# Ledger of designs, part 82: designed miniproteins, single chains, continued (4)

Each design is a single chain, and the fold is of that chain. pLDDT is the mean over its residues in the fold that is shown.

## One batch from the design tools (miniprotein)

Design m14845
Fold by ESMFold2-Fast:
Structure m14845 (fold): chain A 87 residues (1-87)
Amino acid sequence: MTVEQEIGLALRAIGLGIDLTLSSGEEVVRIAEEILRLAREAIKNGASDIVLRAILQALETALTRDLPPDLREELQKTIAEIKKLLA
Protein backbone atom coordinates (compact mmCIF):
# COMPACT_ATOMS: atom_id res chain seq x y z
CA MET A 1 0.00 0.00 0.00
CA THR A 2 1.12 3.60 -0.56
CA VAL A 3 1.54 5.94 2.44
CA GLU A 4 -1.45 7.96 1.19
CA GLN A 5 -3.61 4.80 0.99
CA GLU A 6 -2.55 3.80 4.52
CA ILE A 7 -3.40 7.26 5.94
CA GLY A 8 -6.78 7.09 4.17
CA LEU A 9 -7.47 3.63 5.60
CA ALA A 10 -6.56 4.76 9.16
CA LEU A 11 -8.81 7.83 8.89
CA ARG A 12 -11.65 5.65 7.52
CA ALA A 13 -11.27 3.27 10.50
CA ILE A 14 -11.36 6.20 12.97
CA GLY A 15 -14.45 7.65 11.24
CA LEU A 16 -16.28 4.30 11.31
CA GLY A 17 -15.46 3.93 15.02
CA ILE A 18 -16.98 7.36 15.73
CA ASP A 19 -20.05 6.62 13.55
CA LEU A 20 -20.50 3.36 15.47
CA THR A 21 -20.72 5.20 18.84
CA LEU A 22 -23.37 7.58 17.38
CA SER A 23 -25.52 4.83 15.79
CA SER A 24 -28.24 2.41 16.98
CA GLY A 25 -30.18 -0.63 15.79
CA GLU A 26 -29.34 -2.25 12.45
CA GLU A 27 -26.99 0.65 11.56
CA VAL A 28 -24.60 -0.56 14.32
CA VAL A 29 -24.47 -4.01 12.65
CA ARG A 30 -23.82 -2.49 9.19
CA ILE A 31 -20.97 -0.28 10.49
CA ALA A 32 -19.45 -3.20 12.46
CA GLU A 33 -19.54 -5.33 9.27
CA GLU A 34 -17.83 -2.48 7.34
CA ILE A 35 -15.10 -2.23 10.02
CA LEU A 36 -14.61 -6.02 9.76
CA ARG A 37 -14.28 -5.82 5.95
CA LEU A 38 -11.78 -2.93 6.32
CA ALA A 39 -9.78 -4.96 8.88
CA ARG A 40 -9.64 -8.02 6.60
CA GLU A 41 -8.49 -5.85 3.66
CA ALA A 42 -5.77 -4.20 5.80
CA ILE A 43 -4.49 -7.60 7.02
CA LYS A 44 -4.50 -9.03 3.46
CA ASN A 45 -2.55 -6.02 2.11
CA GLY A 46 0.05 -5.97 4.92
CA ALA A 47 -1.00 -2.59 6.32
CA SER A 48 1.39 -0.75 8.69
CA ASP A 49 1.17 -0.81 12.51
CA ILE A 50 -0.44 2.66 12.57
CA VAL A 51 -3.29 1.48 10.30
CA LEU A 52 -3.69 -1.80 12.22
CA ARG A 53 -3.86 0.09 15.55
CA ALA A 54 -6.57 2.44 14.19
CA ILE A 55 -8.58 -0.57 12.95
CA LEU A 56 -8.04 -2.42 16.26
CA GLN A 57 -9.57 0.55 18.13
CA ALA A 58 -12.62 0.52 15.80
CA LEU A 59 -13.05 -3.28 16.19
CA GLU A 60 -12.82 -3.04 20.01
CA THR A 61 -15.42 -0.23 19.98
CA ALA A 62 -17.71 -2.49 17.89
CA LEU A 63 -17.49 -5.24 20.55
CA THR A 64 -19.03 -2.82 23.12
CA ARG A 65 -22.22 -2.71 21.00
CA ASP A 66 -25.14 -5.15 20.68
CA LEU A 67 -24.13 -7.45 17.79
CA PRO A 68 -25.24 -10.87 16.50
CA PRO A 69 -23.15 -13.72 18.05
CA ASP A 70 -21.61 -14.77 14.71
CA LEU A 71 -20.47 -11.20 13.91
CA ARG A 72 -19.11 -10.82 17.48
CA GLU A 73 -17.07 -14.04 17.05
CA GLU A 74 -15.63 -12.80 13.72
CA LEU A 75 -14.68 -9.45 15.32
CA GLN A 76 -12.98 -11.24 18.26
CA LYS A 77 -11.05 -13.51 15.84
CA THR A 78 -9.93 -10.49 13.78
CA ILE A 79 -8.88 -8.55 16.92
CA ALA A 80 -6.75 -11.55 18.01
CA GLU A 81 -5.18 -11.74 14.52
CA ILE A 82 -4.30 -8.01 14.51
CA LYS A 83 -2.88 -8.19 18.07
CA LYS A 84 -0.68 -11.10 16.94
CA LEU A 85 0.54 -9.02 13.95
CA LEU A 86 1.35 -6.08 16.28
CA ALA A 87 3.32 -8.30 18.68
Scores: mean pLDDT 84

Design m14846
Fold by ESMFold2-Fast:
Structure m14846 (fold): chain A 77 residues (1-77)
Amino acid sequence: AEEIRDEALRLLVKAVKEVLDETGLNPADLNREQIIEVLEKAKERLEEMKKTDPSVNPEAVEYALELIDGAIAELEA
């Protein structure tokens, strides 16, 4: 459903923001390697959210992980 996509995007944005805050990387000037690093760390954050936050829809987390995997594959091509 569209609702799962919207929740997945919200979770993805949250995970990316937390990674940027932790790493101190500037979101305005990320190179390709830094974007991949942020996305890989965001995957780790999403997996943790799935395990620790009972309010999070696991299907939305899985969707967000698929979006990240697709983005990483595109950046590595």
Scores: mean pLDDT 81

Design m14847
Fold by ESMFold2-Fast:
Structure m14847 (fold): chain A 79 residues (1-79)
Amino acid sequence: MKTTKTATLPAEDSVATVNSDGPATVTIEGDKKETRKIKPGTESFLLGKRAGHKAGATVTAEADEGSTVTISVTPVELP
């Protein structure tokens, strides 16, 4: 079974961390649509106003069959 995870991010700056046991495709949709293919491991994406997504973004990660993917979202607080 393909593993698909989706996370919705606020308009503020946030980091989406995608961890996958196998090759995965990450689609980021907000003010722009961007698709990236990632290798097994952990990849982090800066999202929000600084990345050009003023209204927030949706991150969808789809792993190849037999692989597991997870998404963790962390807000970026600047002092």
Scores: mean pLDDT 70

Design m14848
Fold by ESMFold2-Fast:
Structure m14848 (fold): chain A 60 residues (1-60)
Amino acid sequence: SPEEFVENLRRGLAELEAHPGRPVTVRFTHDGQPHELVLTPPPGRHIDEVSTEPLPPVPR
């Protein structure tokens, strides 16, 4: 149903915005067939919050 499809899509987008850097799977039914859409943040956004460069070794 189109209403359920739109609702599931909005919910998935809101969840992606609430948790940036985490992929969100949106499941919906279109024309009686189940479909899945995976939403991911753009490259670098999650990596930028995670260490992106190696640290030098601790001197002894």
Scores: mean pLDDT 59

Design m14849
Fold by ESMFold2-Fast:
Structure m14849 (fold): chain A 107 residues (1-107)
Amino acid sequence: VEEAKRHAELGREYFAKGDYEKAIEHYEKAIKIFEELLSSDNPERLPPEVYRLLAETYANLGKVYEKLGDYEKAAEYYRRAVDILRNYMTPDDPQLAEYEENWKKVA
């Protein structure tokens, strides 16, 4: 979990600096680690925060592709973020509404 969080933080740092290639690299590494954790034999031991961090990382990757003008990939990643929140959070979650709005803007 900590390694995935570190990659997500590095992704945000590179995105802020305009280094979109490195931002994508680190966000993809974070996603792979989170997905590996979710595919383990003990998914019920994962706290809700892991699902929220995965959704945030997908949404951040969507923002990177949006900045690159790749609206199709941006829409794909925003959709993935929405799907995670719909499955693991409440329907009135504020991030769910935010990511649905971001998805609608690029779809």
Scores: mean pLDDT 77

Design m14850
Fold by ESMFold2-Fast:
Structure m14850 (fold): chain A 117 residues (1-117)
Amino acid sequence: SKKEKLEKVDELAEKENELLVKLGELIENRDLEEARKLVKEWYEEMKKKYADDKEINELVDEIYEELEEMLEELEKIEEEAEKTGKYKEAERKKASLYTATALRVIGLIEQLRLKIL
C-alpha cells in the first residue's frame, strides 16, 4: 500500500540520518577505514531489509554509490594534505564534500517520497 511504502521511505530516511551523523564524526576524526566499514555494513543491512521492495533497494544502491565516491575523494584530499602540509585547507574541503554528499543522498530519499505522495 501507499502508506506501507511511505513508512519504508521514512524508516530509510531515519537510518540514513543515523549513518550520516556517524560518518561525519569518523571523517572529522580521520577514521576513513572505519567510515568505509560503516558504509558497507549499512549498505548490506539496508539491501537485506528492503529486499522485497525493488525501488527502495535500487535507491539504496544509488546512496551507496554516492557515499563510496565521497570516501574515495576524501582519501585523495587526505593524501594531498600529507604531501603539502595544508591540513586546514583539507579539513575545509572534507567538510564541504561531506555536506554536499549528505544533501544529495537526503535529496534522493526526498525525491522518492514526493513521487509516492
Scores: mean pLDDT 90

Design m14851
Fold by ESMFold2-Fast:
Parts: structure tokens; C-alpha cells; sequence
Structure m14851 (fold): chain A 62 residues (1-62)
């Protein structure tokens, strides 16, 4: 689905931001991930929701 693709793309951007230790980019991707959960939760798989939670936790650890 489009929602799943958007979520996976945002997770990939989060991973890249974390690797670079780019806090500004990480904050922007965190906002996108939080927006996806808020507006499209019912269109996302449980696995993708867990991956988003993991990505947000990793960003918070930066």
C-alpha cells in the first residue's frame, strides 16, 4: 500500500539520519513517522508499527 511504502521510506531515512548522527534530519523523519502513525495507523501492519517505534526510540537515543 502507499501508506506502507511511505512508512518504509521514512524508516530508511531515519536509519540514514542515525548513521550520520544528523539530529536535525532525524527530528524531521521522527515528525513524519509520528504523523503516519497518527493519521494512517489503520493502514499500517503491526510489523511496520513496531519498526516505527524502534526507529523513534533510536532517534531519541541520539
Amino acid sequence: SIAERNAQNAIALADESIRRRDRASAARTAAVLESLVKTQKDKLSDKTLEEIKAALARIEAL
Scores: mean pLDDT 86

Design m14852
Fold by ESMFold2-Fast:
Order: structure tokens, then sequence, then C-alpha cells
Structure m14852 (fold): chain A 61 residues (1-61)
């Protein structure tokens, strides 16, 4: 499910496994709304601004 994929991406990002978070998100193809909720959760878990920007850039096509 999308919820499980987003949770997996969050755990990877929070663990510094940014490449794995990106891989999951590219396959999941979340909506902009789902993606913004994910970034909010990343902020709460202390994911760096650099890592969040890397994820945002990777999802822009």
Amino acid sequence: SMEELLKQALVYAASGRVDLAIEVLLKAKPSEEELEELFRAMEEMGVSEEDKERIRRALEK
C-alpha cells in the first residue's frame, strides 16, 4: 500500500539511507499531498534539510 511505502521511505530517510528512500518513492509515485505529509514527518524525525532537498530533487522530472 502507499501508506506502507511512505512509512518505509520515512524510516530509510531517518536512518540516513537517502538512496533507498528515493528508490522507494520513485516506485511508489506519491501525490504531491502525500509527499508534503512525508516531508513534514521527516522534519519531525530530524532528517536534515540537505537530505530532504536531495529527495525533492530526485523526484522532480
Scores: mean pLDDT 84

Design m14853
Fold by ESMFold2-Fast:
Structure m14853 (fold): chain A 104 residues (1-104)
Amino acid sequence: MKEKYKKLADILSGKKPNMTYKEWKELLTPEVKEVIREAAREVAKEDPSITQAQVDAFLAQLERFHWNLALAVPEAIRDGLVSAPALNRILDKVIEKLKELAEK
């Protein structure tokens, strides 16, 4: 599990290893998905410039695109559901949380 958190944090930080849809599905287990949801919700609590509605919209796009981050992230910005600065803050918190769990 720790290695999955580290690998996902590296991918979200801009490292793009070639992986199959099957490998991506195995990386995004229900437990990993819940970590991402919790980290995103924490951002709305810590940063008053980021609303709970923006976090909910981002999480809904992740579900809609079957957790394909390469599609979900640009589409959330395009649809005006989340601003680029707000989305970057949410992604930074997700990466931070995943790195913390990789070290434990």
Scores: mean pLDDT 69

Design m14854
Fold by ESMFold2-Fast:
Structure m14854 (fold): chain A 98 residues (1-98)
Amino acid sequence: MNPDESTAEGQLALGQQYRHLGDLDKAKEYYQKAVELDPDSRVAARALLNLGKILFAQDKYEEAIEYYEKSIEIATKNNDSVTVRESKENLELALKKK
């Protein structure tokens, strides 16, 4: 099913689709839009984690760290333990690259 572009979840799903296609620039745009539409949500925390993962893949470790830290903060506020754990694991990997 095609994602609903008017929702934060739809924007997150579009970001995921473009990431699978290898269009990381488009993936980043859609993840950023997901955060803008609902910045304090579980969707925003997941989008921030995915933005960090793209930056890590591009060897931009300092920027990836910033996104992982934001993801942890928002996910913690939403009691999203899964996103907190995944973001912390990715944060530790990025910190080892500095």
Scores: mean pLDDT 87

Design m14855
Fold by ESMFold2-Fast:
Structure m14855 (fold): chain A 79 residues (1-79)
Amino acid sequence: KKIEEIAKKLTDLEKEALRYLAEHGPVTVDELAERLGISKEEAEYIVDFLEKKGLVERDPETGQYRLTEEGKKALELIE
């Protein structure tokens, strides 16, 4: 299934981002960058990738990111 293929191809940083969103979401890119120990720019690349895969979604009004149902499924496969 698509979700299993996506989960297997995730980097360690992408997996950590999904775990953080599952526990603390919705969160801003700034919060995610601090949690991962990376720059805001790097965190933006990660959330953009995860959004393109359908694993997270952005609230356009707040700029916060949240796990989708598919994102929760992917995280369950890698935990």
Scores: mean pLDDT 79

Design m14856
Fold by ESMFold2-Fast:
Structure m14856 (fold): chain A 92 residues (1-92)
Amino acid sequence: KEKAKEYLEKLEKALKETVEELKEQYPGLKELSEEDKEIVEEIANAIAENLEEELGVKVSEDFKKLIKELLEIGLSTGDRDYIADLVTEKME
């Protein structure tokens, strides 16, 4: 499934670029509580699992970590729509 692998590589790159851009915009973000971090991990794992089911390939641990970082930034800033738009832009 070469196309699925290429899609995941493109998505991982888009997620990395989005995380770096958001960290530059929000350098003073407060760290989430341990309880909120656990919720973020569960959501990130669910997203990764759904993507794996749709594409029929496994995602990397680095990919899961990037999803987790994006969710943490989204919860800390409340700018979920902006984050989603950035990821979409990087994928185009």
Scores: mean pLDDT 75

Design m14857
Fold by ESMFold2-Fast:
Structure m14857 (fold): chain A 89 residues (1-89)
Amino acid sequence: MNENEKLLLEIEETAALIRMQAHIAGTEEGKKVIEATTKLSKKAEEAYKKGDIEKLKYMLEVGKKALKLTVEGKFEEATKLLEEAVEKL
């Protein structure tokens, strides 16, 4: 597996964990996290198709930070982080 494929898979795995945590919480704030995470996943697929390894690395870092916030129940902070990252991409 090349570096680009590995980064995309790690982003997808991180996104899946965020969605799972948000779904378990069952809150309106959790729904917003799922929406923001879905937007990040779409940007990751675009970066993968372009071979933009630096953007993929950035998105993985953002995803990992958002996952930590989501696990801590900080859904509003996770959503803001994800939305700001998507706007920057």
Scores: mean pLDDT 86

Design m14858
Fold by ESMFold2-Fast:
Structure m14858 (fold): chain A 81 residues (1-81)
Amino acid sequence: MKEAIERVRKIGKEVGLEELMEKLIREAEKNNVLELVRDAVERIMGTYPAGAEKNEELTNELPEEILELLREIKKELNKKE
């Protein structure tokens, strides 16, 4: 749990999306899906372990509030290049 939070925060700091990542962590903790959220962020970043089928970058098992935050993060990453 703590490791998932630290990983998401580190990514946020590296890409300049610290506020969005903190909102994402808060919603993930509220819904008890921190590990799924960390995995989704890693997929967006392209840092997920090789060999996993990546047909979709986001999981449909996550609550809509979290999916909206993940979409915003992906959008902001595309702007920064």
Scores: mean pLDDT 70

Design m14859
Fold by ESMFold2-Fast:
Structure m14859 (fold): chain A 86 residues (1-86)
Amino acid sequence: ASAVLVEVVQTNLDTGQSITLRFNADDGALLTDLAGNKITIDIDSSFGASFNRQRLDITVISGNQRISLSYDLNGGESTPSIRDII
């Protein structure tokens, strides 16, 4: 299986602060950062903090394909898991 490169920018719309996560996601379980270190985040877990309002900007690169997705979420709405994105 080919590794999938994922970049997620999570923005708290109430504060304007952003967190950028960049990692390689392999099919079925293992996440590593771009330096090859194991990520402790389960692929079935949601992206960390639940904000009252947030934006997720997601870029997925797999081989020759690049996909960009954006989600605006309100408080109480489910955030997608990493598995749901990849």
Scores: mean pLDDT 59

Design m14860
Fold by ESMFold2-Fast:
Structure m14860 (fold): chain A 61 residues (1-61)
Amino acid sequence: MEEALKIVKENRENKDRKVVLRVTAEALRLIGEEIDRRIAEGRARLAAGESREEVRRRLLE
C-alpha cells in the first residue's frame, strides 16, 4: 500500500498521465470485485430460502 502511494507521488511529480490512468483502472477493478462478492452472497441467501425483499434490503443498505 505505501509502495503504491510512493509510486503515484513520484510519477505525479514527473507529470506521467499513464500512471494516473493505471491506478484509476486498478481501483475500479477492486470495486467490481467487491460488488461481485456481494451479489454472490445475495444469491446464496436466496438459495437458502430467504425472501427476495429481505436479501435486496441487506445488499442495498
Scores: mean pLDDT 67

Design m14861
Fold by ESMFold2-Fast:
Structure m14861 (fold): chain A 74 residues (1-74)
Amino acid sequence: MLDYAASLPLDEGIKMAQSLVEEGKELYKQGDYEKAKEYFQKAIQLADSLPPSPEVQQIKDEAQKGLDEVEKKL
């Protein structure tokens, strides 16, 4: 069944998306707004490919906030 096979890539996907958001936030803090935008966009794209969950929604919300802040600087 797909649930077990999907749960392992889902866990890795969530970790990757979280890492992308964290990197985006660090780049934003450093003033690298173009790279921060790329990382937030990648985080949203990855999260959109994952099954819906509270963790995935939180990642999308954080990445969207980051994008909004970056767009104010660009």
Scores: mean pLDDT 77

Design m14862
Fold by ESMFold2-Fast:
Structure m14862 (fold): chain A 60 residues (1-60)
Amino acid sequence: SMKEIIKKQIEEAKKNWPKVEETYLREAERLGVSPEQARADLERRKKLFEEMIEKIKKEL
């Protein structure tokens, strides 16, 4: 079912988040973004990601 597919995608996204973080931080460093700015932006992105997941869960 569609709900089962969405749940699986959410779990895979959560599991892969640390790798997404690592990739983001590496790219930010390559582009000369300060560690403080990179971490602040990443925390903001993580909060939005968690909010999106909660919204999706409520719609399931």
Scores: mean pLDDT 81

Design m14863
Fold by ESMFold2-Fast:
Structure m14863 (fold): chain A 88 residues (1-88)
Amino acid sequence: SKDLEKARKLLSEFFGNVPLSEEEVLEILKKAAEEAKKALEEEKEELSEKEKELLENFIEAYEKKEYYEAAKYLIELLKLQHEKALEE
């Protein structure tokens, strides 16, 4: 899959050139989508509007099998969560 290969390269580079297989990328995206759905169901009022938008966009891209778009939204979510952790 062209999108899956692009997602693999993007996530590999983001995690410091960690060698990822297509199966590992699918596992990462699947687990992230499950956690994103749980966050929207259980923590909706605690999430910022930007976090909600990124979570919803990530889930939509993943469910449409747009893995490259899903990987981009996941990276933006991880960056936002990292910035929030540094402010605490």
Scores: mean pLDDT 82

Design m14864
Fold by ESMFold2-Fast:
Structure m14864 (fold): chain A 91 residues (1-91)
Amino acid sequence: LEEAIRELEEAVDRLVELAARGKADEYLLEANEYASQAIDAARAGDLEKAIEYAEKAIEYGQKSVETSKDPEAREASRELVRASQRLKEAL
């Protein structure tokens, strides 16, 4: 679980950097918010909410992979989806 949380934190940090450079689309920003909520819920021991938010992060992340025009944003979206899937599996 701790490793999965750390991996998702790294994906979120990369997204924050891309957003600061104006490269994040609307779906990627939504995915990032849900991923952050999944991390907070997992740390609080709220497994049900952690799973719910991770599923939403996966959903919006997948939409961002399809819609993002920037290659860095698409790669960051894929990493966020993968890390969110790993968190869900670790819960």
Scores: mean pLDDT 82

Design m14865
Fold by ESMFold2-Fast:
Structure m14865 (fold): chain A 88 residues (1-88)
Amino acid sequence: MRNGAGIHSAGDEFTVEGIRIDDSAPVLVTAKGLTKDGEPFSVGVATNSREEAERVVEVIKNTHKIDELKRELERLGFDVTVTKTPPL
């Protein structure tokens, strides 16, 4: 991070539209939402179990900031992919 001025925690705010768990190996959690600016984004997390997937879902539901969400999930040892526009 290289910017200490003009960044609001609200600037990274998001609204979750849906969360999906794919019961595969690895167990995949996908969440879709919109940023404060109305930009679509998705979060993909690979987990090793349903228990880990439920923990990821809880973090997603209780987190309102994209940067904090990624940090918390990575802190818990998950591989996190955040995809924003432009979607390839």
Scores: mean pLDDT 69

Design m14866
Fold by ESMFold2-Fast:
Structure m14866 (fold): chain A 100 residues (1-100)
Amino acid sequence: MLSVDEVVKKLLELLDKMEEILLTKSREEQREAIKEFEKKLEEIIKQVPEEYQAALRKANKLIVESYRKIVEEEASDLEVEMTVGVLRMLISSLELEMKK
């Protein structure tokens, strides 16, 4: 099983990679990256204690919905950066919950 610190590190690495793709890649590549992100995050979720899996799956859904909105609504670079900032805050909230 992954530790809370390992889970948080992997989640932040996935967010950073996704931000780069949303700012630099084509819309089609962004859609493929969102699908890959969702699958990679689900693989991380399977490696955590069952009590945290529901919260992490809810986070996965919220993050994926936020990324899809960015792509389909043609968000500006500023809107991408603001959205990613909010998602990093969500990860911080999950870290606090998992460390209780």
Scores: mean pLDDT 82

Design m14867
Fold by ESMFold2-Fast:
Structure m14867 (fold): chain A 90 residues (1-90)
Amino acid sequence: AVDFSKLSDQEVIDAARLFVDGVVEIASELEAKGDFDMAEFMIRLGMLEFLGYLSQLSPEKAALATQTFEELISKTKFSDLIKKAFKRAK
């Protein structure tokens, strides 16, 4: 069990990076197989899990995680799909 109240800023950033990398990897593999519907579904599922992570953080650390997440996804070809999924999950 992780005590989210004790996470450092760097640990919060690192978790957001791992989250983006995992979503991009899965979506890229599914897209390469031609399964675009499953890629979108997995992105949406991942965004629900990321929101669950944010809900365990303080507002300040949740803002840091969200800023890191948005910066990283802006560099991916899935940026629009990920942003759409994140907004819908709220």
Scores: mean pLDDT 77

Design m14868
Fold by ESMFold2-Fast:
Structure m14868 (fold): chain A 108 residues (1-108)
Amino acid sequence: RAERLAERLRGARSVAEVDAILDEANREFGLGLEDVLEAALLLARERGEDPAAIAAVEEALAAFRRAAATGDKAAAHAFIEAVRRAAERASGGVGEVLRWLAERFELA
């Protein structure tokens, strides 16, 4: 799932294109939070993003896995903050994917 999502996102040139690709992929095969984070990490590595941005995405994925495993409220808050930090550090399409995800935490 993550590899397929990353393939679709490689050509995205705008926020609207990123949003359309994520919405389409969610309809076709269902996206989990982990799928989106793994796709963002794949793209960050492929594009040679700043090491700090890659580390921020890795921390967001790790924080998600901790929150999912424990059900702990503090771990869930740490995950949300890690995604927001990663969105601020990542550029282009990777940054837009992470912003798409962070915005949906506020609407849930």
Scores: mean pLDDT 71

Design m14869
Fold by ESMFold2-Fast:
Structure m14869 (fold): chain A 60 residues (1-60)
Amino acid sequence: SPEIEEEKKRMDELFAEGDRIAAEARAQGYYTMEQVFREAEVTLGFIHEFMKIKGLEKEE
């Protein structure tokens, strides 16, 4: 459905964001607390989008 495709696109955007955070940390040679928090937000975003896709597939 269009909604599922939109959420998949959002997940792709989250992948790009995660890669950017990892690149920042690698350039510094360590993770800051802010970068750890941002990666946690990206991870939670993936879980949220996955659950949303599953919800859209579920009949109630």
Scores: mean pLDDT 77

Design m14870
Fold by ESMFold2-Fast:
Structure m14870 (fold): chain A 93 residues (1-93)
Amino acid sequence: MRELGERAVRRLEEATRRAEETGVEGLRELIEVADEAGREAEDRRFSITFGASAGLIAMSLSVAKLDEEGGKEVGVLAGRSGVRAAREVVEEL
C-alpha cells in the first residue's frame, strides 16, 4: 500500500508541476491523473483524497472559461492540496 500511495503522490505532484507550466492544457492532464489515482486506490482515504482533488480541478476548468489565469491558479492550488493530503495518508501507513 505505501509504495502504491507514494507512486500516486509522485504522479499527482509531477502533473501539478506541468499544469503550472502549461495552464489549461496541464489542468486537463492533472484531472485525469487525480481521477485515475482515485479509481486505482485500494485505500478509501486515498480514493476520497484524489476524488476530491479531481472534483476541485474540474471546477477550476469551468472557472478558466471565464478567467483562464484564475482557473489555472485554482486548479494548481487544488493539485498541491491533493498532494499534501495524500502525503499525510502515506505517512499514516
Scores: mean pLDDT 78

Design m14871
Fold by ESMFold2-Fast:
Structure m14871 (fold): chain A 79 residues (1-79)
Amino acid sequence: MEELKQEWDEAKYQDALKAIEDLEKRAKDILEENKDIVIEDISDEELAKLPEEVRRKAMAERMLELLPEIRRLLEEIAA
């Protein structure tokens, strides 16, 4: 962790933020494509057993939940 702080620079931070924003937009696009599919709160093991469309939507919802936390961690690393 200490070495990562020393090597971190603004360009890498901005690239990481852009990647997160791109992932967020892609996840939202997947949700819009599959908005009529009903998703339960399910485990990762159960996700593997679902139809592709249901799994795709569930994964996109999960990504959107995690992305704000990942962004916060990047801010802490960059500080």
Scores: mean pLDDT 69

Design m14872
Fold by ESMFold2-Fast:
Structure m14872 (fold): chain A 90 residues (1-90)
Amino acid sequence: MEAYLRVRAPPGSPGPSPRTVVAMFAGAYGDALGISPRQVAREFPWLTPRDISTGRRYMERYGIEVVAEDAENLRDAVERAIAAIRGVPL
C-alpha cells in the first residue's frame, strides 16, 4: 500500500503545497527510523532541515497524519512525490 495523508483540518485551512507534502512524508520517514531532520535532509538533499520541520509543524497544526506500513513505504512516497514535482529523476 502507498503511504497517504489523513486530514482532519478545520474548515478554511489552506491545503499543503507539493513541497510541504514531500516534507511531511520525509519527516515521518525520519520519525520511523528515529533520525533527526538534519539526517533526513542528508538522504534527500533537495529538502532542507527547515522544510522538514515546516512539514511537521503543518501536520501538528492541521491534524494531518501520514499513514504508512513501514519506513521503506515512506521513503518510496518521498521519492515518488519529488519526482512528480521535478518532472525528472532526482
Scores: mean pLDDT 72

Design m14873
Fold by ESMFold2-Fast:
Structure m14873 (fold): chain A 100 residues (1-100)
Amino acid sequence: MVERVREAVEKLIKGAKENPEEAIKYAQEFVKLLREAVERADEMTPEELREIVQAAGKAIGELTRMAEKAPPEYKEKFEQLADEVGELASRLAEAIRRKR
């Protein structure tokens, strides 16, 4: 899981420089992986969950930057994806706190 999440955030960051459609595609795949991580949070270590939350933070930063620079038609999609990543990251952070 952690390795797939790291690869997904790298692809999102690189894709952001190519075109908005590709960036949205990678962001959607990243969201899918975060949903899987939330579902499997009970079977992951706090260390693994922290690495996923850190990757989510990087993704939010990049999506927010893309929203600011994107054509209006893509801005709303990047903002929605950033919000979705933030919500899922919050759930993962709560799972970490429960394991303490």
Scores: mean pLDDT 81

Design m14874
Fold by ESMFold2-Fast:
Structure m14874 (fold): chain A 86 residues (1-86)
Amino acid sequence: EVDALVAAAVAELRATAGEDVAQAMRLLAEAMRLTHSDAEVAALIRPARDAILQAVRDGVPAQTLLQGAQAVLEAVERLKREGRVP
């Protein structure tokens, strides 16, 4: 189930990099769900988690990842409201 995959990714990121990085994953998963089917979201969760872990290893600040995820969700919500994405 998509919810279980998201919960597992969030838990792993929280344990490894803390709450802000875990919150970034939650926001990105929410953005994915607004524009993708459950099957598509399930396929995207692992690559997104891996990309976030790589960014943490590369020294990207947790606050930068959180702000980026928030901006993506806001952009996707706007596009969906405007009818630009299903």
Scores: mean pLDDT 85

Design m14875
Fold by ESMFold2-Fast:
Structure m14875 (fold): chain A 62 residues (1-62)
Amino acid sequence: GEEARRAAAREIAEKLNEIGDKIDEGLKEGKKAAEELRAKGGSKVEIREAGLEGIIKGLGAP
C-alpha cells in the first residue's frame, strides 16, 4: 500500500544521505591529498593517484 511505499522512500532517502556523507568525506580527503602533492611539485600522474587514494581512504575501503 501507500504506507509501504512511503516507508521504502524514507529508507532510500536515509541510505542516500549516508552514501552522500561518505562520498563528501572521500572527496575532501582526495582533494587534500592532491593539493598537498601539487604544492610539493608532484607530477600530474602522482597528483591524480594521490587524489584517488585519498577518495578510497575517505570512503573507508575494507
Scores: mean pLDDT 76

Design m14876
Fold by ESMFold2-Fast:
Structure m14876 (fold): chain A 108 residues (1-108)
Amino acid sequence: MEELAEERLKKAEEQARAELTRDGRPVSVVIEEAGPGLKEALDAAGMRGYVVGIARRPDTTPEQAAELAREKARELGLSDGVADAIATHAAFIEPGEARAFLVAEPKP
């Protein structure tokens, strides 16, 4: 399980960095529903989860990163709680860096 989570996080971080380079955006946000293996583990716990990768350009502010990440999450139909969690994490990523993380919420 840990190895699978690490692999998914690494992929999300790499994808966010690649999209930042390809696209002139100040912040790149990649959000994917948890795939096979990780999805099954979350399902067993009654949870739904997302793998999130975020990359920031060196000249971006925490507020700009948070707002763009929240917009992306809402565009994909994620709950306000998940969108706010993603935005908070985006604000704490250092300018010029990329990070990946998991966000989970209870299934209805």
Scores: mean pLDDT 78

Design m14877
Fold by ESMFold2-Fast:
Formats: C-alpha cells, sequence, structure tokens
Structure m14877 (fold): chain A 72 residues (1-72)
C-alpha cells in the first residue's frame, strides 16, 4: 500500500542518517542500547554482532534482535 511505501521511505531515510554518523556517535548509540539490556550474555552478543555490522540495516537488525531476546 501507499502507506507502507511511505513508512519504508522514512525507514530508509533514518538508515541513511545512521550511516552518515561518525564512529563516536555510533559508539554512543551502541552504549545507550547496551545500558537497556540486563543479560550479560546478550550484551556480549550485541557487542560482537554490532562490530560485524557494516550497514545501517545490519545495525538496526542487531538492535531489534537483541531487544526481542531481552523481552523473552
Amino acid sequence: SELEEKWRELQAKEEKEIESLSQEELDKIAEAHLSTLKDEKLKEEFRKEWAKAKTASEREKVMNETEERELE
């Protein structure tokens, strides 16, 4: 639908903004996310997967998957 296409465009715009962030800003985002996690194993997994992530989409996936596992 047109609404779904608009939502995807907004997501793509946010992803491009994340890709344009400096390494320092990316590290601050990662640290903020880590501070919301309570499981030490999830924190270590997040750090490993975040280090492997090279695109905004991969970074978003790591954050979302870690959040979902924290909620389980």
Scores: mean pLDDT 70

Design m14878
Fold by ESMFold2-Fast:
Structure m14878 (fold): chain A 90 residues (1-90)
Amino acid sequence: MDFLLEKVKDLEDWKILYEKGYKEGLEIGKTKSEEEVEKKKEEAKKKYEEALRILTEKPNLSTEEALQALIDLAYSKGVLEGIEEAKKEK
C-alpha cells in the first residue's frame, strides 16, 4: 500500500517530465522519417518497460534508483504518447 501510494504521488510530481516527453514525441512524429520515428518509439518503449520493471520488481530499490526510474517512466510515457498523437494527425 505505502509503496503504491508513493509511486502514484511521485508520478504526479513528474508531470512536467511527461509533458516534456510528450512535446518531444509530437515533434519526432511530425518531423522525422518513418524509420527514425520507429527507432525513437522502440527506444522510449524499452526505457519505459525497464523503468517499470525496476519500480515493480526490484526488491531493494534505493531512493536514487527509484527517482531515476520515475523520471525515465514519466518522460518515456510522454514520448510514446506524443508519437502516437502525431500519427493520428497525419
Scores: mean pLDDT 74

